# Designs tried in a protein design run: designed miniproteins, single chains, continued (5). Part 45

Each design is a single chain, and the fold is of that chain. pLDDT is the mean over its residues in the fold that is shown.

## One batch from the design tools (miniprotein)

Design m17537
Fold by ESMFold2-Fast:
Structure m17537 (fold): chain A 67 residues (1-67)
Amino acid sequence: KEEKLKQAAEGAAAMAAASTGEVGRLLAEASRHAKDGDGKAAAEKALEAGPNSVTAQDLAKTAEEGA
């Protein structure tokens, strides 16, 4: 559980660093929520950043598994 939230936070932070504008902002928020232990909020922000992105979907799934 803890490991899943940590994985989601690290993944979202890495994607945020590689992204710009709104996508980067949403991924940074997803990382913050995952670090705070809120897997559901982290998953929602990751899906907002890239609803059709496989990596964003994987981050959302990992965050939900950590919740």
Scores: mean pLDDT 74

Design m17538
Fold by ESMFold2-Fast:
Structure m17538 (fold): chain A 84 residues (1-84)
Amino acid sequence: DEQKKKEEEVEKKLEEIKEELLKRGEEKAAEVVELALEGHKAMRAGKEEEVAELEKKAEEMLKTDPEAVKIAEEVAQKEAEKLR
């Protein structure tokens, strides 16, 4: 049950990061975080095919919108630093 609680905490943090990005008008960066959130939920549900599809979409976004990926990573790092 410890692993499930940690996974739920990660999902909650990703939701907060997505919300912050949307408030800033960073729609593409919010999409990157949404993919990470969906991937985490799919992995927790044991949906291996869905995880693979989401990983492929993330790779495509990294190639097509590298700036959005960078913004999402920067916001995620800043939020991680704020967490005690």
Scores: mean pLDDT 76

Design m17539
Fold by ESMFold2-Fast:
Structure m17539 (fold): chain A 80 residues (1-80)
Amino acid sequence: MSAEVTAAFLLIEKAAKHSKDSELFRKLLEDLKNAKTIEEMIEIVEKYLKKYSDNKELQEVLKEVKRLLETAKRIEERIS
């Protein structure tokens, strides 16, 4: 697992421990762990961003998670 993917997972785990929406972040983490590719992880994050557009904490955390996953995808594409 790349450093960027690891950092993305750690951000969600921290949010799951400290947020009032801990169950939502735990469900997101479970969905991401079931993803088979970085591209699928990005699609899951985008789905949550659209569904929970009014949740400011989720929006801020997931925008950073998406940035990290997109960086990991670019690194993967460059190696391939």
Scores: mean pLDDT 82

Design m17540
Fold by ESMFold2-Fast:
Structure m17540 (fold): chain A 64 residues (1-64)
Amino acid sequence: MTDKVELTVTEDEVKAEVAGSELTKEAARIAAEKANEHAKDLPSVEELKKFAEEEFVRNLIRLS
């Protein structure tokens, strides 16, 4: 199965859309949840998106 990850960042929430392994889904889910907690602290949607993407990569490494 080919892993596919899309992180959508809005002013109110970060949404992760994932098709693939359970590991990839969990990593994306944790990244989105953590980014949503940080949405109040980050000054822009672009910074929030970057944060979510970096957390996703960290979670993949942590869970692998």
Scores: mean pLDDT 69

Design m17541
Fold by ESMFold2-Fast:
Order: structure tokens, then C-alpha cells, then sequence
Structure m17541 (fold): chain A 81 residues (1-81)
């Protein structure tokens, strides 16, 4: 299923968040289809389009990412085709 992840994080944390996101995507079997990174001053917005094998895998992925970066604003969406 297609899912969208929208992350807002301080610029100095962006590289760490992207690296962890890629690591966790591999761990939970998610494929990154598109990755957009936009800098807004001292903050960065990261938008990720992904293919998830299940809702449960995506939910666990999001929970793990939030646990590692509690200061990040993370929004997760299930997409319709």
C-alpha cells in the first residue's frame, strides 16, 4: 500500500532523521518511492512517499521513528490509489 510520511525537523537533525528513516524502512520492509527535502530557514521538511507491505509494518516504522526523534514533527498518511 502507498503511504506518505511528512517530517519537520531542525536543520541540524535532518541528516540523522533521513539516515534513520532509510534504516527503519529496510528493517520493516518499506520501499522509498520518492524523497523530497526542503529547507525552511533553520528547519527542514522531509516528505517521503513509500510502499508498505502492511498497515502494521508502517505503524511500527512510524512508532520507532517517533521514539528516536521525539523533537521531530511526524505526520503519517495512508494513501488511496
Amino acid sequence: MKVLLDIEVPAERADEVIAAMKELAEKYGLKILDLSVEREGDRVRIRVLMEAPSKEAFDEFVADLKARFPEARIRAYYLEE
Scores: mean pLDDT 84

Design m17542
Fold by ESMFold2-Fast:
Structure m17542 (fold): chain A 60 residues (1-60)
Amino acid sequence: SDENLAFLEKAMEQGAVGEKTVEAARKSDELAELYVKALTNRDMELIQKLIEEERKKRKG
């Protein structure tokens, strides 16, 4: 998942995703891959849905 994590960190520097998204991706390779696919397809609704589901699990 090093390539996926590097992609997400670059996306965070460009303001496309938040720090919490990168932290979630560090804990789950499956989630990292989903975020990379969503960003590559520019599917902002899917990105928001994934962030909201992780937020609900963490109550954060």
Scores: mean pLDDT 72

Design m17543
Fold by ESMFold2-Fast:
Order: structure tokens, then C-alpha cells, then sequence
Structure m17543 (fold): chain A 80 residues (1-80)
């Protein structure tokens, strides 16, 4: 339904924002510290969306994969 599409679109939007943060860092527009901060905020928002999606197993699986992706991005930046 419409609410399911809204949650899915928000998950996708946050994932695209996370990719943009990594690109901004790689292009030298932001520091590693700023990128890590923004990625942590994105992760917290994805975790809130997971709670909103908890009754939809497919949305939970999808958001969990995006959380894992953002966690890997943070770990890579923290290793610099």
C-alpha cells in the first residue's frame, strides 16, 4: 500500500545519501570524521525505519541489508 511504498522510498533515499557521503569524502569535499558522523546519523534513521517496517519481513530484510552496507562504510572510514 502507500505507506509501504513511503517506507521503501525512505530506505532507498537514505542508502543513496550514504553513497553520496562516501563520494563527497573521496572527492575531498568533507573529512573522514564528518563522513563517519553523517553515516552514523543515516544508520540511526535506517534503524528507526526498521522498527516502522517490523511487521513486513521483506522490508525488514531490505533495511537490514542497507544497515550492514552503511556499517561497512563506517568501518572502512574508521580504518583510515
Amino acid sequence: GPERRKILNRIIGLTLRAIGVVLDFELGFISAEEAIKELREIKEELERLREEAKDDPELVEFVDKQIERVERMIEELESL
Scores: mean pLDDT 90

Design m17544
Fold by ESMFold2-Fast:
Structure m17544 (fold): chain A 67 residues (1-67)
Amino acid sequence: MRSSRLSAAALAGMSGDLGRAEELVREVVERGYPIDGQDVRLLKKLGLTDTADEAAKAAGLSAEQMA
């Protein structure tokens, strides 16, 4: 489900390193790794709202899939 990059992004965001978290999420999107609605919700909770929205669009996720 969650890639190692996405897990590292969550850890960085929780540690306050939002720049590193954003970089890791961009790598996940660029590599085409699977992203689910729970991953998008986690990124939004960490304050990475714009990055989470970009990831959701790239993955084709609907609002229902993010619930």
Scores: mean pLDDT 72

Design m17545
Fold by ESMFold2-Fast:
Structure m17545 (fold): chain A 97 residues (1-97)
Amino acid sequence: SLIQQLMDLGVIHLAAAVYSTIEYPTFPEDVQKELDRLDKEARKALEEGDVDRAIELTQRYLRLLAEKTSDPETQRTLLQAADALPQEHALAQQFYS
């Protein structure tokens, strides 16, 4: 997938690295549904070629994860990944377009 390729290029590398090292607890059902909705809409935007909307939805996903995370370093890493995503995506497209 495009998201997987972009992750491998470091577009959301910080979030991926945090996920690989920290076991996350199960979120409340309402939070999990919102995360699932954002992921589904981001994937649909990518399938429709709306890359800007996919980036926006992915940023919202990462920021929601940060808001619901109790670990300050994980929260900081997720927020930094969200803020960097548009610039990192542009760089990744330069290599894979």
Scores: mean pLDDT 64

Design m17546
Fold by ESMFold2-Fast:
Structure m17546 (fold): chain A 112 residues (1-112)
Amino acid sequence: GPALEEAYRALEEALEALQEALKILRENGAPRELLLEAEEELGLAEIHLALSRVLGRPDEELLKLAIEALRAAEAALEAALAAADLPAEARARVEALLAKARELLEKAEKNL
């Protein structure tokens, strides 16, 4: 229904925001172990979202699995940001992307 389509769209946007945050953190030498954890969780989220799309409609269970993976990725990226020494502009950009992802994840949960 319309709510599940809104949840799916919010999760696609959250995935994109977290992928951009990962890229900035990687380019600025953030801890590799935390970046690998984030990359793995983002990959799982992408798979769950892709499977949901292949079914011709968003699947609530697959979207819930995508939310879990994206929240794990966000946590790993937040830890990477805390451990990294970034230029102020790069730090502000990552903080904005993580905040956007958190807002989108909350929006997705409200539409499930």
Scores: mean pLDDT 90

Design m17547
Fold by ESMFold2-Fast:
Structure m17547 (fold): chain A 63 residues (1-63)
Amino acid sequence: AEELLEELKREAEELLKQGKSLDEVKKHVQDRVFAAVSAGRISIEEGTEIGAEVMKYAEELYK
């Protein structure tokens, strides 16, 4: 869970640096979280919390 959160924060930052929109970042984060839940790496509840945390971080960087 913690490793995935840090990975997704770095990926979100890199996407924003590349000029991707917040909507593109959100889709990437949702796809990564869904894949991790489907693989049994994290629970649905953990995935929801991680996704929200990453998007909050991305929104703060986008400002």
Scores: mean pLDDT 81

Design m17548
Fold by ESMFold2-Fast:
Structure m17548 (fold): chain A 71 residues (1-71)
Amino acid sequence: SRDELIEKAVLEAFFRVADRYGAEFSDEQLAAAARAAEKELRKRSPELSLEEMTELAVRIMTEHLGVPPLP
């Protein structure tokens, strides 16, 4: 389902962002960024692939944390 794809995309985005920025933020801050990404993806409900949703979730998380986007 789309909900399952969104959850998988947010989880994958969380690991990518945590790998790059995890040392700079608390677990609570990273979790808040992941929740913001999930909320926005559910609101927009875009017809995107899993990888495209993951990239969008990464972007939302990095914007929420105030850090540069991943390369």
Scores: mean pLDDT 84

Design m17549
Fold by ESMFold2-Fast:
Structure m17549 (fold): chain A 68 residues (1-68)
Amino acid sequence: MKITKSAVITVVTLPDGKKLVSVKDALVDEKGNIELVVEVPGESAEVEGTALDDVTKKEFKQTVKLVK
């Protein structure tokens, strides 16, 4: 199995409007885009997703590539 790079981003909005962002093994640009690369044995795929922050209406794009 090949795990090249993986990350999880969790965004939690607190009652006072502050946000907690947990980022693990990821790069996030100033536009909120992230890229994840994961190599999985026997599987090869590219997965793209977008997320929208319900409070700020800011769009985040994330891409995951699964290879073998």
Scores: mean pLDDT 45

Design m17550
Fold by ESMFold2-Fast:
Structure m17550 (fold): chain A 109 residues (1-109)
Amino acid sequence: GTLVATATATSRGETVTATALAVAAPGVDVTVQGRLETDRRSVEAPPVSARGVGENAVATVTLEVDAAAGERVTATATATASDPDAAVVSVELRSASGAALPQEVTSSS
């Protein structure tokens, strides 16, 4: 199956950064895609693929969006892996100051 992680936070009026991360066991191919959405716009980056030989595969995508104070921001990380049971996906939202935003996180596979 496809791995999905979603984080939702309220903007504080700064640029919001989303980091989508996929980690897979050695020998497993993984590809991560990131999407960052507000009520006014959406941003996507090209997919990133990784494979580890004798080490974990790590694929990371970073996205930025400007959001007004009080605006809802949703980041979605979608990962595909040659073995989904040997991979995990996560996503985190941060403010421009580097502070993690209080956020609700869900995951599904």
Scores: mean pLDDT 81

Design m17551
Fold by ESMFold2-Fast:
Structure m17551 (fold): chain A 81 residues (1-81)
Amino acid sequence: GMIPFASPTPKVLALVAQAKKLKKEAEAEGKSKVDLARDLVLYGKALELDQAELAGAATLIQKELQDAELAELILKEIAAL
């Protein structure tokens, strides 16, 4: 098969949904994007996502939330794993 991109798994979609929720809460509470990225990677690890699924979630967060900075910070946290 020549599909270069797998469809997001339910766990990846759950992490993207959590990112939408936590970003809204973080903006209301004045929390930093660095803390948000850390919390999201920890949540993804709790869901047992691998590094590829976490990176896929970061890509979807960049597209869905229009937040390249948050996506970059998530990728930096993944690289530290």
Scores: mean pLDDT 78

Design m17552
Fold by ESMFold2-Fast:
Structure m17552 (fold): chain A 91 residues (1-91)
Amino acid sequence: GLSEEQKKEAIEIIREIVLEEIKKNNGKITKTQFSLALLKAYKKLTEKFGEENAKKIIEIVKKHVMPIIEENGYITEEQLEEALEKALKEL
């Protein structure tokens, strides 16, 4: 399994990629935009931590983010930060 430092690094990779897309889209992103951002994150996570760990990380992040997008139609920076903190605690 991942160390605590590797878990934090994995969440930081996702945060940076997704947050860049949120900033490009006037403070919020849709399901499609989020899914494309996760595809980019998955590639980096696989290169650093391996495919099995990358899949687990993406699944846990989706678990905490997707309900927000399904309810609101989008996710903001503030909602992303809360979801990523929950994902890190579950990892």
Scores: mean pLDDT 89

Design m17553
Fold by ESMFold2-Fast:
Structure m17553 (fold): chain A 95 residues (1-95)
Amino acid sequence: MEELEEVEEKTRKAERGELDLKEVGEALARARRLAFEREGEEKRRAEELAERLRRVLEELGKEEYEKHKEEHLEVSREVAEKLREVGDEIDKELE
């Protein structure tokens, strides 16, 4: 299979949300290598594929950040509740 065509198909799959972060990263690395190795029209196509894959990778990275942010917010709520309990105990000792 022509490698440029394979990367193009992977780019389409990535844009449809069918690839994970690792697969998109690997496809981006291949597109960048092709952009370096090829010339003329093939170089331009590889550069366009790399840019498209970079955008998909940014969006997937943003989704992973939002997942971790939700987990962080849950932990922060538990910490806030515990700090309130400690404050209530201090107030009782000062009474």
Scores: mean pLDDT 73

Design m17554
Fold by ESMFold2-Fast:
Structure m17554 (fold): chain A 116 residues (1-116)
Amino acid sequence: SLEELERLVEEIRKAIAEYKATGDPELAQRVLELVRQAVDKLIELAKSGAPEEEIRRAVQLLADTVAEIYRTGDPETARRVASLVLDGAEELGKIVGDEFRDYVVAELQRALAAAR
């Protein structure tokens, strides 16, 4: 559900904050695992026939999360997270149409530009 995705985003934000404070590479791995779960929840929303507005909101939350990871100064973790979200975009496009895949790409570009 969208609420489950929002909870995963909050857990990702906690892991990002701890990673910034400690530099612990296990927290970077935790961020990757949580992002995979969040992408899976986006795909579940699409498969369940969730309204377009809920899918778009989920995409915006994921894009903003990638931008927050980029701001950690760990470009490898940011690149891996972006790759996971882009893989999710391809799967999303197969379920609800290529317009939603393109929307994910556009939102990632918007969020990453705003992070600079």
Scores: mean pLDDT 82

Design m17555
Fold by ESMFold2-Fast:
Structure m17555 (fold): chain A 99 residues (1-99)
Amino acid sequence: STSLVNGVRNMTIHQLDRLSSLDPLQMGQQVGDFARDVITRAIPSSIDGGQTLSDSLRRVAQSGTDDVYDQARDRVGQSSLISDAGLAVLDRLRDWLRS
């Protein structure tokens, strides 16, 4: 349902915002926890406004392909909500999911 999908989107964005405020040394542990939450909640790919982030995280989780990851990184980089720290978190999430 749309309400469930929006709930997952909002939780994911809030978690990324929180992670982007951490120093790089703390990100590793927090990224691990975030990745587990993302996988457990199965981020939907059909959220307006957050659809690109949702789609990107889902595809990174499922495929682990560099091409899809590069597209996700570019879209996240275009968001005013996601700083360089947020992109670094996405890099770490991809690496964790591929391991």
Scores: mean pLDDT 46

Design m17556
Fold by ESMFold2-Fast:
Structure m17556 (fold): chain A 82 residues (1-82)
Amino acid sequence: LTKEEAIQRAINAAKRALEYAEKGDFDKAVEDFQTAIDLLNSVEFENKDEAIEAFNKALESARKGDGQTAAEYAKKAIEILE
């Protein structure tokens, strides 16, 4: 898995998680946020820690049923990766 492939797959997972969080499907949002984090942990890049921190905050918010906060942090993480 190349850096570019891992980042692209992480962005795709995060976008799915964002849609699930906005719809209140928090279990699926958590699963896809975790997938994004796992993909980013497999590679090295300049803003890795910042992106992972944002996704962890999105994941924690989704676990608490806070879709608005989860969406905000997910959007921040996607912005870092794009």
Scores: mean pLDDT 86

Design m17557
Fold by ESMFold2-Fast:
Structure m17557 (fold): chain A 89 residues (1-89)
Amino acid sequence: MEIEEKAKKIAEEKTKKLMDSLTLPSLLAKQGKEEEALKVAEEGIKLLEENGQLDLIYGTGEGGEKMLEEIKKTTYEKTYEKTKEELEK
């Protein structure tokens, strides 16, 4: 049914937006654009806080590619389930 297809598309877009907010700050910081990096990072952190995923970033270690992959997968799963429920109503 269309609902499942739409939920997948919306979840994919929201996941990409969150991942861009997490990966773009690192690139901006390497370019010396620390102020822009902080603003984008704050948006990403807010989204993670809303999803209950702050522990993935505020852990005792440094976040690497593996952490970003886990965040991407978990965000997609949670967003997909929420979006599907909203569309079914």
Scores: mean pLDDT 68

Design m17558
Fold by ESMFold2-Fast:
Structure m17558 (fold): chain A 61 residues (1-61)
Amino acid sequence: GEAAAAREQRQAEAANFLARLYNAQGKSPDDIKAEVTKILTANPDGPASPKVIDDAVAAVT
């Protein structure tokens, strides 16, 4: 539904922001994925899908 799509877009934006931040710190792709997954899994809005996280990591690495 629209609410689920909006939540996924917000999670994708958060994942992209975090992936860029960790990439700028010199983290490896595996470390970026681990840190982004950890943060977005702890999100009170619910965990981001693996696809959203993988797409964000791929965009910066």
Scores: mean pLDDT 77

Design m17559
Fold by ESMFold2-Fast:
Structure m17559 (fold): chain A 64 residues (1-64)
Amino acid sequence: SGIEADKQLMISEGLLEASKQETVEKAIEAAREAVERKAEELEMSPEVKEEAIEEAEKRAAEAA
């Protein structure tokens, strides 16, 4: 799919990994790491990666 679909995949991967953590701090860390790994796999631009990390961290913190 397009860039937006890949960005949503990165965010959902981050949130999935965050959901496995017991603390807010670890959830935020897991979300960032998962998005970074997925961004490398999908060869996403640094700008899109940064946007996805920011959104995933924010959503992980709100869900914890």
Scores: mean pLDDT 81

Design m17560
Fold by ESMFold2-Fast:
Structure m17560 (fold): chain A 65 residues (1-65)
Amino acid sequence: KDEEIQKERLEYLKKNNLIDDITKETLSGPLMSQKDKLLIVGLPSAKKYKKEKLVPVSKLVPMEK
């Protein structure tokens, strides 16, 4: 569930070469906060929206925290 969603997310980032950017973002904070994780788990359909919100969610959520 959570881990599976995260796996697909990382795989998507890898295909778009975003994983390198995300890893550097973790220096300013956690890549995936608990809240972000819970939202993804609650809404498995949201994974389709992750195509664009993957980066902003991973960067925005930990930054706003």
Scores: mean pLDDT 47

Design m17561
Fold by ESMFold2-Fast:
Structure m17561 (fold): chain A 86 residues (1-86)
Amino acid sequence: TDAQYKKLVSQSLTSYKNGDYESAKKNLQQAIDLAKNDPVKQSILQTWLDSVQAEQEGNKQLSRQLVLSAVSQSLLSIGDEIDKEL
């Protein structure tokens, strides 16, 4: 589940960087489905999906860099939620 999520996010990022917005959106939607039990991941992925959609329409070129940064940091800090002060 988590491994599948990471793989889909990674594939989405690769497709997005290559300009394959359709593949990126497809992988993002699959990742969102897997992340239904994780509202933080779901929110991040949904925002990314919305940004990709808007970018295809020529609306948010800058937002793509922000989303990519957020997603990359999410991949690097996936343990932050797990490691809570308890």
Scores: mean pLDDT 69

Design m17562
Fold by ESMFold2-Fast:
Structure m17562 (fold): chain A 79 residues (1-79)
Amino acid sequence: SKELQDKIAERYASLSPEEQEKVEALLREADERLQRARTAEEVLAVMEELAEGILEATGNEELAELFRELGRLMAEKMA
């Protein structure tokens, strides 16, 4: 997970300031929803919506895929 988080940080740093602002807004929304999530399925749904939002905001398929992978790892710990 540390390596995955480092890859996310590296990709995020390559984004424009405008794209970073959009991703930060999406992350804040996801964090609020994750605090309310009670099941692995709810965590997966939040993280998949986050990944889709990041793809739409940035066009960065790799960054979106990394967040989807992070969601799978988070869900596995709850299951």
Scores: mean pLDDT 85

Design m17563
Fold by ESMFold2-Fast:
Structure m17563 (fold): chain A 74 residues (1-74)
Amino acid sequence: MAPLSLEEAKEGIREIARELAKTHPALAAEILRGVDAARTMEEAREIALGVRIISEGMGLEEVARKAEEIVERI
């Protein structure tokens, strides 16, 4: 797969957050704050990894899988 740019990675995380907002609005808001503040690829990767870990702990396997795909492409 082609590597993601910073803006593509940030948009991928925002898409995941929009899906989460329907069931977990507080978590989604926190993710959106983090992604909007991210200025580097490393910061975006840390956010995507955090989303993956939290989603796995909550049993949200599909969300975790989408976050992992972003991490692998950064």
Scores: mean pLDDT 84

Design m17564
Fold by ESMFold2-Fast:
Structure m17564 (fold): chain A 84 residues (1-84)
Amino acid sequence: GREEAERALEELRRLLEEIIEEMEREGFPQEDIDYVREVGEKEIREVEELIREGRYEEAIRQAEIGEGLLLLIYGVLKVVKKNS
């Protein structure tokens, strides 16, 4: 229900903050950090909209998709950084 959807949103926000902090610690280019932040904020807004509409199961799934997308992007950027 709503509580689970709000928890999923909080977990998505936390993951974004953790990825950004790790990227800053690892000295990623500001352009890459800004890109990850933009993607994460877009995913957060989509989850927030679904919660506002009472679409809690869809909000949870969208948050899970957002987490997967952030981890995929971060993984790709780490590979690029190692080969640069």
Scores: mean pLDDT 90

Design m17565
Fold by ESMFold2-Fast:
Structure m17565 (fold): chain A 79 residues (1-79)
Amino acid sequence: SVEEELLAVFEEIRAKAMPLIAAAKDPRERQIILGRALLEYAKEAARIYEAAGNLEEAKKLREEAKALEAAIAELEAKL
């Protein structure tokens, strides 16, 4: 199911992100790592919805991913 695929992707991304968050020395670094994890999730979720034929949801997630990419770039520029 879409829900099972989304959960599997979420758990994989969480497993990769958690050690990086724990190793981060300051709150801005943690925010950037979390932002990148959310971006990866949005991109993977969009692919899952597109494969399931939900093009509307996939489009919304890709638009959110683009906005999140811009926000992450701003945060990185201020470090």
Scores: mean pLDDT 87

Design m17566
Fold by ESMFold2-Fast:
Structure m17566 (fold): chain A 79 residues (1-79)
Amino acid sequence: LPSLEELIELLKEHTGGRELITITEAARLAQKLLREKGVSLSELEIEEELIKLVTPRFFTFYTLEDAAYAIRKLLEKYT
């Protein structure tokens, strides 16, 4: 299971240094990580699960820290 810090670094690389990420972008990264563990969920299913775990604070955006936390909790649930 990746650490919170490792997920934050992955999100920084994925966003090109942005401080905010969309739910859809977070879901795509989570989908890739789940697929590497043999778990296949649709992007929409992942978006719904992430929102249930962590409600976005900025309209449809997560901070990188909130996105990393939500992704890590999702990985714990399915792996």
Scores: mean pLDDT 82

Design m17567
Fold by ESMFold2-Fast:
Structure m17567 (fold): chain A 68 residues (1-68)
Amino acid sequence: DFKKELAKLLKYIAEYGDFSEKAKKAAKEVAEILEKGGTAADLEAALAKETDPEAKRVYEGAIEALRK
């Protein structure tokens, strides 16, 4: 359920804010990591390799959501 709600949140953000294709790709990567049982540490590692500012915000939001 966590992963489903996170995916919906990312879709909502993409629909309400004009995100770049990089941000949309980041949202998909986050969903894939979580579906594979990935952790916040895996998301942080991916965030460290990201250079697009909008993609970074997507990862940061997902990491914060997981901390709940």
Scores: mean pLDDT 73

Design m17568
Fold by ESMFold2-Fast:
Structure m17568 (fold): chain A 80 residues (1-80)
Amino acid sequence: MSLALEMLRRANEALNLGLPEEVLERLARFVEENPDASEAEIAAEVRRLTADLPLEQQALLVLAMLEARKALRNPEEYVN
């Protein structure tokens, strides 16, 4: 199971976003396939897949995706 997907599942649960697993998998796959994606590109993908979320929750999800991207670049720092 991917670290990015696990991090996004935890964010979804902690923030009570109610996103389906398919959306979480698509977001995790985006950061896995685009490790050099800019914050703007990540924000655009979040808006595309989570248009029904309030902007504040979309912003929190963007931050979760940025952390997932960072973890994919430095996986040893996130394995405790």
Scores: mean pLDDT 78

Design m17569
Fold by ESMFold2-Fast:
Structure m17569 (fold): chain A 86 residues (1-86)
Amino acid sequence: MKEEIEERIEQIVDSLAEAGGLSEEEREKLREILLKTVKSFEDVLKLGEELAEKVVKVAEEINATTEEERKEAVRRAVYEFIEEKE
């Protein structure tokens, strides 16, 4: 994989791990799934949009207004994403 794609994936993983409070194991699982599903740079952009939309949808469903609730929305969205891509 190109360095650019790998760095972009790391940025996405890092941002989601920070926002969702992911464990190191969860972060590693997410990275593996992203590396497996991403075949091109365009896939990275599409994946980013898909994840962002999923986070927003989950946040709306749980009416996330606090930082703790937003963190849970991100974590739940990531779990749903991993499950769908496995």
Scores: mean pLDDT 76

Design m17570
Fold by ESMFold2-Fast:
Structure m17570 (fold): chain A 75 residues (1-75)
Amino acid sequence: DGLRRLLEDPRREAERLLAQFAATGDPAYADRAVALLRQQIETLRRLRVPQPLIDEAEARLAEVEARIAALRREL
């Protein structure tokens, strides 16, 4: 269903982009991962999905941003 794809596809793609950032050090991959997750949150809000799903997406964005910051310090 479309809702499952709106929830799972950006998560998997963001994980792939983070792996590319870790492997290459190219900040474009990190920027794309954050932009993708922000777009997901905006889409979920526009579709008025239940708040717990939006909260989960926001928590994932915060986790990804923290992981990017940690990787930038290690690179």
Scores: mean pLDDT 84

Design m17571
Fold by ESMFold2-Fast:
Structure m17571 (fold): chain A 71 residues (1-71)
Amino acid sequence: MTVEEKKAFLDYLLGLTPEEAKLVAKSLEVWKPYSDDPKLTEMAIEVAKAVADGDFETARKLAEEGKKYLE
């Protein structure tokens, strides 16, 4: 997965409904031990959890931090 694809995934998470984000967060937690980038996976989980909680401001800030980490 390229840096551009990883950034696109964070943007994808921001567009999910709270129910979709909850399912994605659960799936990412199951996949995390097999991830090539566990730190990014943890950051993606936190974005998805914020979206699931309806905290879109926090989700956007966390996604921005994830994109900065990828630079």
Scores: mean pLDDT 81

